# Designs tried in a protein design run: designed miniproteins, single chains, continued (5). Part 20

Each design is a single chain, and the fold is of that chain. pLDDT is the mean over its residues in the fold that is shown.

## One batch from the design tools (miniprotein)

Design m16668
Fold by ESMFold2-Fast:
Structure m16668 (fold): chain A 80 residues (1-80)
Amino acid sequence: MSPATKLFYRIMEKYNIKFSKEDIIKALEELLKNNVTNPKQAKEISEKAFILYSIARFVANVLNEDLKTVIENILEDLKS
């Protein structure tokens, strides 16, 4: 499991965010498909997409990585 995925789940646990793996995958895939770069765009997709965008953006900032790279790494870990 990548550092991005570990930090992502730690944040979900800290904020008591309990989404199914299937919901997480769907929302993260929608963020990539729609080329989301800001919170407003994420919110227009769904509430879950907005929450997961916010977590992924925080993870990207902490790790000094691109948002897209962070989301792709999390999806790879969740689909394996």
Scores: mean pLDDT 88

Design m16669
Fold by ESMFold2-Fast:
Structure m16669 (fold): chain A 95 residues (1-95)
Amino acid sequence: SKALEEAKRKAEEVKEYLVTEEKMEEEKAKALADAGAWAAVAAKLFGENPEKVTKEAQEKIKEAEAYLKKASETGDIEYAKKAAEYAKEAVKLLE
């Protein structure tokens, strides 16, 4: 729950920055902020909890990274949403 709360808080802070400072549309800002925040928390837990790094957790992280790459290459918000979903699943497995 603490990792989930940290990711949610960081996502909200990044979303606010993207909307207010970068003038980004709220839905796009939320998707990108969620993807970045959840991926960062998953990466942190991967390093801190090596005993919880299962094949399933590794596969979820790889999927999150693949969709983040697609989001950066295409600008498609749906890839950012998928990246966030896989990163959230990885966090649940690694927490």
Scores: mean pLDDT 80

Design m16670
Fold by ESMFold2-Fast:
Structure m16670 (fold): chain A 98 residues (1-98)
Amino acid sequence: MLSKEERREIVAALAIMGLTVLQKEAERRGNKELSKILKEARDSLAEAVQKGDIDKAIETLKNAIEKLEKYREKDPELVEAGINILRNFLKALEEEKE
């Protein structure tokens, strides 16, 4: 019933919401560096998706995962949650690109 484009838009909205929740939790925990990375990932992802630039969205997700991994030692729980959100969206984009 949902088109590939509609499914992608829903998954994108859920990923952006999830990153926003994690950003607020990182801020609450006093991890301003992680909060900034999550915010930058969310904003860049939202822009790429809005422009319909799937290749740029994939690149943004991969870069965000690498940046988050560097902060794992400071907050492994939030980093793992963020990486899982980004990886799930990356998989959805790669499947829809086909």
Scores: mean pLDDT 80

Design m16671
Fold by ESMFold2-Fast:
Structure m16671 (fold): chain A 81 residues (1-81)
Amino acid sequence: MAAEIYQRKKEYEELIAKQPSKEARIQLEIDESLLRMELNLAGVFGDEEELRELARALDMPLATVRKRAEEAARIRKELLE
């Protein structure tokens, strides 16, 4: 656990350092935080029915939820694997 958290933090810091702007860094941090709060967001990426249910629950457009899920899944894959 601790070693995994340390490795993930290191990878996260490397990704933040590669960001071209402060806004990009903030967006990456927000997306990771949202992924932590909404555990299933990354898990529903690629499932249109689950994305529709999530969009309904969050009262957000499906296109927005799909983009958020794609971004969360990408960040999770890069940072948590």
Scores: mean pLDDT 61

Design m16672
Fold by ESMFold2-Fast:
Structure m16672 (fold): chain A 93 residues (1-93)
Amino acid sequence: MIEVKATDKTSSSSEVTGTAEATNKTEAQNVLLNITLTKDGVTVARSGKILHLEKGETGTATVSANADRGETVTMTGETADGSAKASATLTRE
């Protein structure tokens, strides 16, 4: 079983950065972690990372997109097989 969490990182002056974490709760395996940023339902950035995770290990993927001050972006982290998914809302300050 893979657990996914979505977290916010501090936005830079022109960007928001989303971070997704995947934790392997089973035997060592490769996990493809996809991370997507959407504005008003439109995908503005996407990244995928293959994580080689031993039992109990956590790996991360990050993606950034330009955002105006006060603009809201939704981040979704998801395993490629769709078995684990998490979302967070990011707002540029």
Scores: mean pLDDT 78

Design m16673
Fold by ESMFold2-Fast:
Structure m16673 (fold): chain A 100 residues (1-100)
Amino acid sequence: GVSDPEKIGEKTREVLRSLSEEEIEKLAEEAAKELNLSEKEKEELKKLLEEAKEASEEELKEKLEKLVKEEKKHNLVVGLLLAQMLGDVERYRELVAKLE
C-alpha cells in the first residue's frame, strides 16, 4: 500500500509544532466557520490545538481517549488531528464516521 500512517503522523506533528500562535488561531477560526462552532467552542478548540503542539506521543494518546468520550464537534475535530498524528487509522475512520 501507498501510505505509511506512522510517517503521516510524524509529518503532521512536525507541521503542527512549526505553527505559530497566530497560525493556530487562524486554523481554529477556519475550523469554527466550517463546523459552525460558537465562540466558546472556538476558544476550546484553539486551547486543545496549543496543548497538542506541546504534547508527547503518550500525552496525545491520553488526550485522544478523553476527547472521543464527549462527542462534541470541536473535540471530534481535534481527535481526528490527534489520531492522524499518532498514525491511528482505525480511530481516525471512527471519528470521521461520527462527523460525516
Scores: mean pLDDT 74

Design m16674
Fold by ESMFold2-Fast:
Structure m16674 (fold): chain A 71 residues (1-71)
Amino acid sequence: MVLSFPSGQGGEVRLEVDPSATLAEAMRDPAIGPILGSAYRDVAADELDLSSTVAQLAAVLERKGVARVEG
């Protein structure tokens, strides 16, 4: 699964993520963890916990207009 985050610098940040991974597992990856962790804390921490899946986070981010799901 690919998550696309709009960048304030006129680009998009694309993260290739495992939708079946837990947020705790994904946040340990130094390549994707900082971006996913920030998005989770800012917009999803009220609905999800660290045992939630990346797919569940992706759905919340897309619903709130924070990220786009591709594939």
Scores: mean pLDDT 80

Design m16675
Fold by ESMFold2-Fast:
Structure m16675 (fold): chain A 74 residues (1-74)
Amino acid sequence: SKEEVEKEVKEIMDDLLSLTSDKKKIIELLEQIIAHVDGLIEYLKANNAPEERIEYLELLKELLEKEVEKLKKE
């Protein structure tokens, strides 16, 4: 569900903030996570994975990209 993905995004953000207060480093780490999620989406699509799993990861990627945009504007 959307709520489950939002919770995962919050957990990722909380973990990153616990590692560093450097906004630029947090952005770099988020961009690395986004790249890995994108690669996993393409792998799953190529292997005919269930649509529900692909949709979960696509939403996760979208919400993580929004967090990057928020950090860049703050």
Scores: mean pLDDT 86

Design m16676
Fold by ESMFold2-Fast:
Structure m16676 (fold): chain A 77 residues (1-77)
Amino acid sequence: SEAARRAEGLATLREIVALAREDLARAARLFAEYIERLMRETGVSREEALELLRRYVLELSREDVQLLIEVGRLAVG
């Protein structure tokens, strides 16, 4: 279901945020791997996968969103 996918996405993003506080480069690798997995499982483009995750980040704090923006920039180059 969409709710289950959202819950999994949010849990993954929270793990990435926690990791980013200690190792930004490792968090970026994990984020890139998660995007690749989403693309494989859903058949969507990278841009569409990123937009899907953007909808999930609305559930996160401003501080966590800022860390995810840094992670995303490093991950996608």
Scores: mean pLDDT 80

Design m16677
Fold by ESMFold2-Fast:
Structure m16677 (fold): chain A 76 residues (1-76)
Amino acid sequence: SEALRRAIEALRALEAEAAAAEAPDERAAARRVAEILRLLGVEVEVSDDPEAQRAAFERAAEAAREAWLEAIRLAA
């Protein structure tokens, strides 16, 4: 849960930055999301292509889901 705690803190920091921004920086947000996913043990590359970036995040989300399902299985 240390990784989850750090990911939650990073998400809150990103949320505060977004709320304070006059204009959203989507690339900065993508880099921040990649950092959060890396804290959860999921690697993802940041891309300048929005479609490639979405695909990368989808793959990362699936990898994170697999990791959490395995953690639940081991806890049972």
Scores: mean pLDDT 67

Design m16678
Fold by ESMFold2-Fast:
Structure m16678 (fold): chain A 54 residues (1-54)
Amino acid sequence: DDKVRQAEEDRKGGVDLLTKLTEQAGKIGEDSKAHFQGLLDTHRLSSDALLKKL
């Protein structure tokens, strides 16, 4: 009936919202990961240059 259909649409809306929030959380995580990876790569390059001179 219409009430069952409405409940299914409400559930679908909730799933869509959770999916969007999960995607946003993942994007923030990737941005943070990229930032820290850049710092690590810079440190590794400096360390490798020093080690090659030893």
Scores: mean pLDDT 69

Design m16679
Fold by ESMFold2-Fast:
Structure m16679 (fold): chain A 68 residues (1-68)
Amino acid sequence: MAPLTEAERRAVERAQKALELIDSLPRPPTGEELARILQEAGFSTTGKLSDEDVEALREALRAVVARL
């Protein structure tokens, strides 16, 4: 298993915290609500990501979580 740096661990923890906030809601959020939740969790949002970059990021986060 690949070791995580402190920065990577913090990024995964922020992502997991955002997911927990989503799960604590009475219903699944819309994409706009998700963006606001990410901002509340401390993420900065950018508007210029390709679909390929988004999928790669999602897969990387899943792989990192599986290694924790």
Scores: mean pLDDT 58

Design m16680
Fold by ESMFold2-Fast:
Structure m16680 (fold): chain A 91 residues (1-91)
Amino acid sequence: MEKVEELKKRIREALGITDEEFDSLPIELKEVKDGKFKIFVKYNGKTYEIGEVSEDKALEAVEFLIRNYDKYKGDEEAFKKMLEEIKKKFS
């Protein structure tokens, strides 16, 4: 839990957003064993999982997701392709 809060802080600083703005994002982070994180993205009422990644890779993946999220609104296939590219890059 504490490592998740540290990662959230790093993401907020990188994006220049507040804690309240971060909590409104369609992203959820969960710490797993060995200092890895699972990233969950909510899109059109569905939840998608992005693998198990290190803290630095999780930071890069979430920044990419948030910066590009609005480009894929209404195009679920393009959104899924983006998730597959992220998984492939950060696996």
Scores: mean pLDDT 76

Design m16681
Fold by ESMFold2-Fast:
Structure m16681 (fold): chain A 67 residues (1-67)
Amino acid sequence: MEEAEEEAYRAAKEETLKALKEGLEPESALVRGARVGIEKGLELGASFDRAVRAATRGAMEGLEEAK
C-alpha cells in the first residue's frame, strides 16, 4: 500500500519534470504528471484517494523543484 503511494508520487514527479523540460506550461505539466501518477498508483493497488494524494504531492513537488 505505501509502496504503491510512493510509486504514484515518484511517477507523477518524474512525469511533471519531464513535461516541463519538454516546454509544457506549469499547469499542463502538473495535470499530465498527476494523471500518470494516479494511473500508476491505481495499477499497484492504491485506493483512489491515496493515489490522488500521492500523485498530487509528486506533481507539485516536481513543479517546485523546477523553479
Scores: mean pLDDT 83

Design m16682
Fold by ESMFold2-Fast:
Formats: structure tokens, C-alpha cells, sequence
Structure m16682 (fold): chain A 115 residues (1-115)
């Protein structure tokens, strides 16, 4: 349903923001440039979630955050970190999808038990 798809997307954005932040904190000790990319992606995911919850005015923040993330990704690619950033982004994307799916399954189970 449209409601379930929206809830999945919200859980995905929330999970992604949290995972990117964790990876950024870990990366900061080894590579500050990669950490900056991961923090910018966390900010973009948080702004995306806010846009879905608060509507059009919050979407301007999302557009700015996404643009900043894209610029930092291109800078990291030019510095030779393109492959490492891509591998981290792919892993975080998969982890966020899994966490969002688990959150939805738990919610469905709780609703079924309450019915």
C-alpha cells in the first residue's frame, strides 16, 4: 500500500542517517575527507526524512544537503577515494534497507498481535 511504502521510506532514511553518522565517526580517525562525505550524506538523509514529514519548506534543506553531499563525493573521487566511498555507500545502503525491512516486519507483527 501507499502508506506502507511511505513508512518503509521513512524508516530507510532514518536508518541511513544513523548508519552514515556512525561510519563517519569511525572514518574520522583515518580519513577526514571520507568522514566529511559520510556526514554530508547523513545530513541529506535526515533532511530527506524532514521533507517527507514537514512538507515543501523542508525540501529546500534537503536540496541543499544533497548538493553538498554530491560536491564532497566528487572532491573525494578527485582525491582518489572514489572506490572506497562507493563501497561504503553501497554497504550502508544495504544495511539501511535491511534495518527498514526489519522495522516494518516488527510493526506488522505488533499490529497482528494487537488485533
Amino acid sequence: SGYEKLQFYKEFLKAGAEIYRKYADEAAKRNPEIAEVLRALSDAYEAGLKGLEEGPEAMDEYVRAQRKADELIEKAKKSGYGKEVEEMVNKIFEDALKKAQESLEQRRAERAAAA
Scores: mean pLDDT 85

Design m16683
Fold by ESMFold2-Fast:
Structure m16683 (fold): chain A 89 residues (1-89)
Amino acid sequence: SVDELLEEIERKREELAELLGELLDANMAGQPIDPAKLAEARRLLEEIRELLRRAKEVADPQTQERLDEMEKELEGMEKLLEALERQAA
């Protein structure tokens, strides 16, 4: 159901946000960026994208607005991840 998809998206978004926060804090403290955590963040981001795509296929107009907002937030998280990946390279 769309509700189950939304719950999974929120759960994974929270996990991604926490992981990106940890990576950002480490980078700001001058600590090395863990490539395993970068890979986990990238995988989680791609999983969220697939769930958003699936949710959009079955969403009503009201849910579609919420999904569009989530997609915007995910774009911001991807830009942060890309910046962290560049710092690790």
Scores: mean pLDDT 86

Design m16684
Fold by ESMFold2-Fast:
Parts: structure tokens; sequence; C-alpha cells
Structure m16684 (fold): chain A 83 residues (1-83)
């Protein structure tokens, strides 16, 4: 049950991060970029927690965590360039 909630939270966090990333690329604000980076970092942490709780999800969740971390780094860099 808790692992399933984490999976749903990871998927929701990825969708929100992707939406914010698209907005920033289309002409969003530095604040949108920082919010997106924060969401991506939270999503990465949740994915790593899901991987720890369910070894059968380890590869999938670690891949999602790496993708979220990469998006966070890109959004943080974009925010810095816009400031």
Amino acid sequence: MEVEELKESVDAGMRVTESLFSRVQAGGTPEDALRGAGMARMTSDLAREAARLDPSLKDEMNAKARRADAMAQQLEALAQQML
C-alpha cells in the first residue's frame, strides 16, 4: 500500500516536473524553473525511497530518479541563466 502510494506520487511528480519544464522552455519565469527543480528533486527522493522499499522496482525507480535529477539540474541551470 505505501509503495503503491509512492509510485503514484513519483508518476504525478514526473508529470508536474515535465509540465513546468515545458512552460520554462516556452518562456516561463525563473520562479517556474526553481519550482520545477524543487518538484524534480522531491520526485527523485520519492523514487529512491520506492526502490528501497520494493527491490522489484529498483531499476525502474532508479531510472526515474536519475531522469528527475537531470531535469532538476537543467531547470536550476535555466533559472541561473534567466537571473
Scores: mean pLDDT 84

Design m16685
Fold by ESMFold2-Fast:
Structure m16685 (fold): chain A 91 residues (1-91)
Amino acid sequence: NRDEELKRAHDRLIAAGVEGFEAGKEMDDEQLAAAKEEIERLTKEIHELQEKLGWKPIAEVEAKTAAEVGFLLGTLKAIKELLKERLEELK
């Protein structure tokens, strides 16, 4: 059912965020700058996908540490993939 789909999506987002958090700890300054630019691009793409689905856009969040940048990057990549999967299912 729909509620179980939403729960699975939530769990996947948490897992991706945790993995990104661990990866973020290993990033240098140049990698962090590139990751922040990718976060901005992904956030824009996600907002477009959320609008197509009629969902509320995610709030812009400031990442304060390398680990937080990694967490946000991982989470946003997973959100984008999930939203693309939802749009494909709608056909």
Scores: mean pLDDT 74

Design m16686
Fold by ESMFold2-Fast:
Structure m16686 (fold): chain A 100 residues (1-100)
Amino acid sequence: EEEQFERDVLAALLYIASAITKLTAERAEDPKVRELLQKISEHLAAAADAVNRGDYDTALKHLDEAIEVAKQLEPLDPELAREIISLLNTLRKEVERVKA
């Protein structure tokens, strides 16, 4: 039950991060920033789905792919890129903690 609870909380946090990223994309004026944020949101949702299945390796792969997309934001919006990369790294460490 405790292991299931931690997994459910982690999946919920990943879904919330996906939703916030998608809302940020909808408010973005730069079409390229919008496109990159939408891709990050999709990877976060896919990571959440993987966590719900107990497939932590797939969740980590999606988070790694999201980090690579976020790096493409650096030349367009360095501050936003830094904030998103920090969030993604925090979520990745939490997935590794729950997997262990």
Scores: mean pLDDT 88

Design m16687
Fold by ESMFold2-Fast:
Structure m16687 (fold): chain A 119 residues (1-119)
Amino acid sequence: EEEKKKQLEELQKKIDEIYKKAADVLSKTGPDKEEKKKAFEEFYKSLDKELQRTLINRLIATALRYAVLGKSLEEAEEIIIEEIERVAKVGMDEAKKMQDEENNKLGELADKELIERAK
């Protein structure tokens, strides 16, 4: 359990590093959604294989959380871009706090949908 907790903390540290780097890239991109997607894709290609794997796993995890609500992998990418833009706007610590609050609310909504489907 302690080892698993350390692995999750190291994973979160890598996600935080990716988000900080991506926030710098997105802060230099205009408000156009398509330009932001292209900037994010180019950013992904610029990452080493370990960070690319970390980002893909984050996308999959986000897509799985939203899958109960019928969200696609493309919509999960948009959610991650929004999380990164929040880091650029308010900084990492505040963005993380806001994201934790949203994740808790999403988890409650997803759990409610799963309970309704299990009835």
Scores: mean pLDDT 73

Design m16688
Fold by ESMFold2-Fast:
Structure m16688 (fold): chain A 84 residues (1-84)
Amino acid sequence: KTVIVVAEKDNEEARKILQELEDRGLAEVEEIRGKYLVARAPDTPEVRAIVDKLEAEGKAEVKELGDYTIAILKGSTVKVIDNS
């Protein structure tokens, strides 16, 4: 199974998380439409632990879609509104 992590490009916390996953060789990160970062990773215990921790901390919304687990990074949206 594959884990997909999605975040807004302007979210500094999300960039840090995705960069760490890529640096460790756990995921491949792509920019989509100039607004989003998408990381693709295998469904390993290490990746799953990271996703589960983010969900427990309220930083991600997790959806199961067949053979895919989609984690949408949250929490940064409030900061973007406050910064505006």
Scores: mean pLDDT 73

Design m16689
Fold by ESMFold2-Fast:
Structure m16689 (fold): chain A 80 residues (1-80)
Amino acid sequence: MSPEEKAVLLLTAGQLLVVAAEVEREMFGDLETAIRNLEAAVELYRKAIEEAKDNPELKELAEKELKKAEERLKELKAEL
């Protein structure tokens, strides 16, 4: 598997965890599980950025998703 293929898989997995976090928060009210899923998404996005180092467009996308996830994580942690 190439670094770019790894970056795409990590980015996709991170996006799925963000969706899971929103579902947990909105449908089940499980703030702690939502926070755990967002923390996992942040780690996957950081790995995606490292794997995408030679692909500027993919790296920029991963950095944007990371920033959004970090901002959402701060919001959810403030609700604790």
Scores: mean pLDDT 86

Design m16690
Fold by ESMFold2-Fast:
Structure m16690 (fold): chain A 60 residues (1-60)
Amino acid sequence: LIEELEKKFGKEKTEFILELAKLVKDGIISLETAAERAAKYLKISKETAKKYITEVIKEL
């Protein structure tokens, strides 16, 4: 998944998703907040962002 995200969005945007996923896993921010931030930055739907963050958390 991480390699697939890097191919689609590039390294910088993928690192942003990884950082948000870590913050959610550590309980610092909610999944909803992380999805909103990712959706805005990547210009994708909140639903798609939530899916990516959830899948990344599983690989951490």
Scores: mean pLDDT 83

Design m16691
Fold by ESMFold2-Fast:
Structure m16691 (fold): chain A 66 residues (1-66)
Amino acid sequence: ADTRRVAEILGVSPSTVSRALRVLDMSAGGVLAAIREHGAETVRRQLAEALRALGHDELAETLEKA
């Protein structure tokens, strides 16, 4: 339910969010809570950095360029 809301806030597809969350072993609800506490741009940057650390450079770039 929360995946589409995260996608809308970050300006990416729900599929992109779903793949990122699967790679990072995170919940969409957890990401929404982080966005409310730290802001969307801070969370975007942190997710992209974590994805790059795991070798998912294309997914990280998709998040950063939204």
Scores: mean pLDDT 83

Design m16692
Fold by ESMFold2-Fast:
Structure m16692 (fold): chain A 82 residues (1-82)
Amino acid sequence: DEELLEKLEKAIILAETLGRLDLAEKLRQVKENVEKLSEEEKKELIELMDKLLDAFDRGDGRAAEEAAEELERKVTEILEKL
């Protein structure tokens, strides 16, 4: 779970930087409940966070916003099941 926790920390900072405060808060809640996530949910979150971080690093604001929206949908689904 080291990779997941590291990427959650990076994604939280990026979400705050983008002004996506609701996403940042949801990511913090996911981080607090990592032990309750399935292996499939952990892998999906890593992939979505990588997509967001990559888009931002490339300077693609549209791709970053789309990736942030996709990530927010997934973390909302996960939190609703907890």
Scores: mean pLDDT 86

Design m16693
Fold by ESMFold2-Fast:
Structure m16693 (fold): chain A 89 residues (1-89)
Amino acid sequence: SVEELIKEIKEMLDNKEFSHELLDLLLELYNQSKEAFEKFLKSLPKEKLRSLLAFLQLVLRDEGSKLDEETLQTLKEMEKLVEEILAEL
């Protein structure tokens, strides 16, 4: 469920567990509901949003050339959304 995905993502962020498992959960949440993903981001403290942005940027830098076009586009959209939310804080 969306609620279970959000809970697991929050736990991984709290534990600073920036892994492929976190990436997969973020992608699953976004693909299930872009609206739920955006609401989730808006619920996060600024510190967690900055950590998430850094993680997404790291993945794009280090693994971008190895990702399929759809995943790459989704990650870029996630990055932009996090940046936009941070800019409004």
Scores: mean pLDDT 87

Design m16694
Fold by ESMFold2-Fast:
Formats: C-alpha cells, sequence, structure tokens
Structure m16694 (fold): chain A 67 residues (1-67)
C-alpha cells in the first residue's frame, strides 16, 4: 500500500540517524509522501539515508518504489 505519515516519519528518523540533518531528513520524508511511495519505498529511503548520509540517494530510493 501507499506509505503514510508514519512510514515517512520512519524514513525521516533513519535519515537523521544516518547524519543527513533535520533539513535533509525532512526532504526525504516529504518526497516519500509526494512521490506516492509504498511502505517498501519509505523503508528503502531510510536505509539509503543511513547507508550513504546522502539526501539525493535517499530521495531516489523513495521515487524508485513509487513506480
Amino acid sequence: GRAGEEDARGAERAAIAGGLGEEGARKVSQTVLDAGADTDGADAAGVMGVATGNVERAIEAAKRHAR
């Protein structure tokens, strides 16, 4: 199903833990919601945020699961 606010907040928390900072983490969570990503997309965005510390990579992961 489509990712909800809780899924987006999960991705945001993971991105913060990965070192993206609050602004980067907000962009990741907003992209999860705006792209209509599913729950797997929200999880993938969080994982990429933690693994890479890179906002662009986290955003691309969310968008990939919105197709």
Scores: mean pLDDT 71

Design m16695
Fold by ESMFold2-Fast:
Structure m16695 (fold): chain A 74 residues (1-74)
Amino acid sequence: AKKKSLAELRKELEELVAKLKEIYRKRGDLEAVKELDEGLELAEKRIAESPDPAEAVEMLILALKEAIELLEES
């Protein structure tokens, strides 16, 4: 596999978002789910304006992975 396509990165992002929402639901934090949805809408606008949308998505994936690891261990 050479460089990952934007479509593959978007699929990974969607899977991570679904996992993060599940963790928040288990904790009963519905406010966190709403904040995540708002943050994702803002991130989509920033990705569209970025000169390198693939790199912007990769950075977001890394941030979400870190958040999930922190929540899963707590």
Scores: mean pLDDT 80

Design m16696
Fold by ESMFold2-Fast:
Structure m16696 (fold): chain A 65 residues (1-65)
Amino acid sequence: MKEKALEEVKKHLEAARQSLADGNLDAARQHLVRALEESKKLPEEERQKAIDEVTELGRALDAAD
């Protein structure tokens, strides 16, 4: 279960990066929300790393908007 959540977080973070690069801000936002939701299933250390990456990408997304 937790390993699957980690893979889902990584998948959504990669999809968010790709969507942001493509200029699809709406898709990028949706993937960041999904990554954050899946991160809640992770152990504290992995969750914090996921939150940090979501925060970084969210900041880039806000700058692009």
Scores: mean pLDDT 80

Design m16697
Fold by ESMFold2-Fast:
Structure m16697 (fold): chain A 94 residues (1-94)
Amino acid sequence: MDREALQARKDELEAEIAKDPNNSVSWLQLGITYYQLGDYEGALKYFQRSLEATPESETVLRSLALRQMSRAYAGLGDDEKAAEYLAKSDELLA
């Protein structure tokens, strides 16, 4: 997706979240969009919001959010945090 399409997707997801701030999937997609735009700090913020909006019983979705946080930390060059969050993701599915 080009940068212009990613900006449009960001605006669409922000509007969805304004209507339903408990939609954990919309927060996750917003984080992914920020990651694709190269905004790794913004991506981490929204992956964290996705995790907070996801029930503890949704282990697969929580694991996915943690794995995406690992990718964002790797994008920032924080290999220790990337490894930490990948381990947290894998532990939920063990």
Scores: mean pLDDT 85

Design m16698
Fold by ESMFold2-Fast:
Structure m16698 (fold): chain A 77 residues (1-77)
Amino acid sequence: AASSAEEALQAGKEAFAARNYDEAIKYFEHAGALAPTTLVGIQSYLNLAEVYKAMGNDKKAEEALEKAREGAQKLAE
């Protein structure tokens, strides 16, 4: 069975593809919060940044990218 973080990441991707940005944000934030220093969590924050860019919210996109960078740095250590 998939983890809750993997399920949330998949649900977020489906919501983003459907242009349901509010739903996509909720799922990606949930997946990132569950496993922030894993590949799933890092990918969730990267996808969150893409949602915010699509909405024109560059500041929130930068905040999400920073969380992905922090997770990637800790994963590599």
Scores: mean pLDDT 85

Design m16699
Fold by ESMFold2-Fast:
Structure m16699 (fold): chain A 79 residues (1-79)
Amino acid sequence: SLKEEIEKAFEELAKKYGLSPEDVEALRQTIEDLRKRYLKAGLSEEEVYELILDFLKTNNPLEVQRKRAKIIEERKKKK
């Protein structure tokens, strides 16, 4: 099912980048927000899952998470 493919994509990203359970939860929240937004825009459930899969495959949510983590680390380095 498409839901299983999305879950597998989450697990693959977590493994690839060594994400903590909290980082995975933050990524899930980002995906859930996208799902709600697309459904509100009038897209079908199937179209929404396809767009989410494409989003995960492009590594866009993880790129945002990595950049954010780097900024936090840079601020800690200053203090």
Scores: mean pLDDT 67

Design m16700
Fold by ESMFold2-Fast:
Structure m16700 (fold): chain A 98 residues (1-98)
Amino acid sequence: MAALAEESLRAATEAAEWLAEHAEEYAKSPISSVSAAFLLLASLSTVELFREVASPELVIEAAEAIARAAEAAIEAGVAPEVARRILERAEELRREAE
């Protein structure tokens, strides 16, 4: 279980970092914005699923990456209402892991 949790959290971190770097590209169409929202939700759900079995450091790293991706999405105008809720929850998950 630990190996799956670590691999899944790293995948969530990588997806969030990709989205943060490419947020403006996802703003170009409604379909792309929906895809970005699903990526944020999937990444957040991964952190919530594994938070109690993964190392706190990996949970914090994933939550911070998701928070940065949500902030980038808000700035680019990508699903801002969904992104704001994800940002709030990611910050909660980060604090709870400390």
Scores: mean pLDDT 84

Design m16701
Fold by ESMFold2-Fast:
Structure m16701 (fold): chain A 74 residues (1-74)
Amino acid sequence: MQKVIDGLNKNLARLEALETPETRPLIERAREDIALLQQETDVIKQVGLAIRAMGDIIQASLILLKRGLPDPTA
């Protein structure tokens, strides 16, 4: 799980560097989900939180890509 959290945090940091008004709420939600993931001990709930955080990161990356900015997950 720690490697997944590390990967999510790295992608989130890249998104934060390229933050726009449209991506800000997605970045904030992903940050909250990662924080919850770090304190969760139930594997099923960890998977759910990781999927939600990844979804927010993907959505933010797609918004940046549509605006002609580099994909931070590439």
Scores: mean pLDDT 77

Design m16702
Fold by ESMFold2-Fast:
Structure m16702 (fold): chain A 90 residues (1-90)
Amino acid sequence: ALEELERLAERFVEAAKLALKEGSLRTAMLALASSVSIRVALRNPKASLEEILELALREARIVAEAARRDGAEETARLAEEIEEEVRRLR
């Protein structure tokens, strides 16, 4: 569980790198913020697994939407894959 949640945070860093490659600085910043938000939630001993997964799902949708607006198609696809990964962990 913890290792899988840390992997989700790493996946958002991958999305940020891809967004930079596709020229979407805004999407890259949002993806990095998503990674930080998940890592902060993981350090909160009162946060439930369900709450962290809901956060990750919301953050993935935000990144996907930003990527689509900027035409960062590969980043949007990766964010959609992150959404599916979160759904499989629930």
Scores: mean pLDDT 86

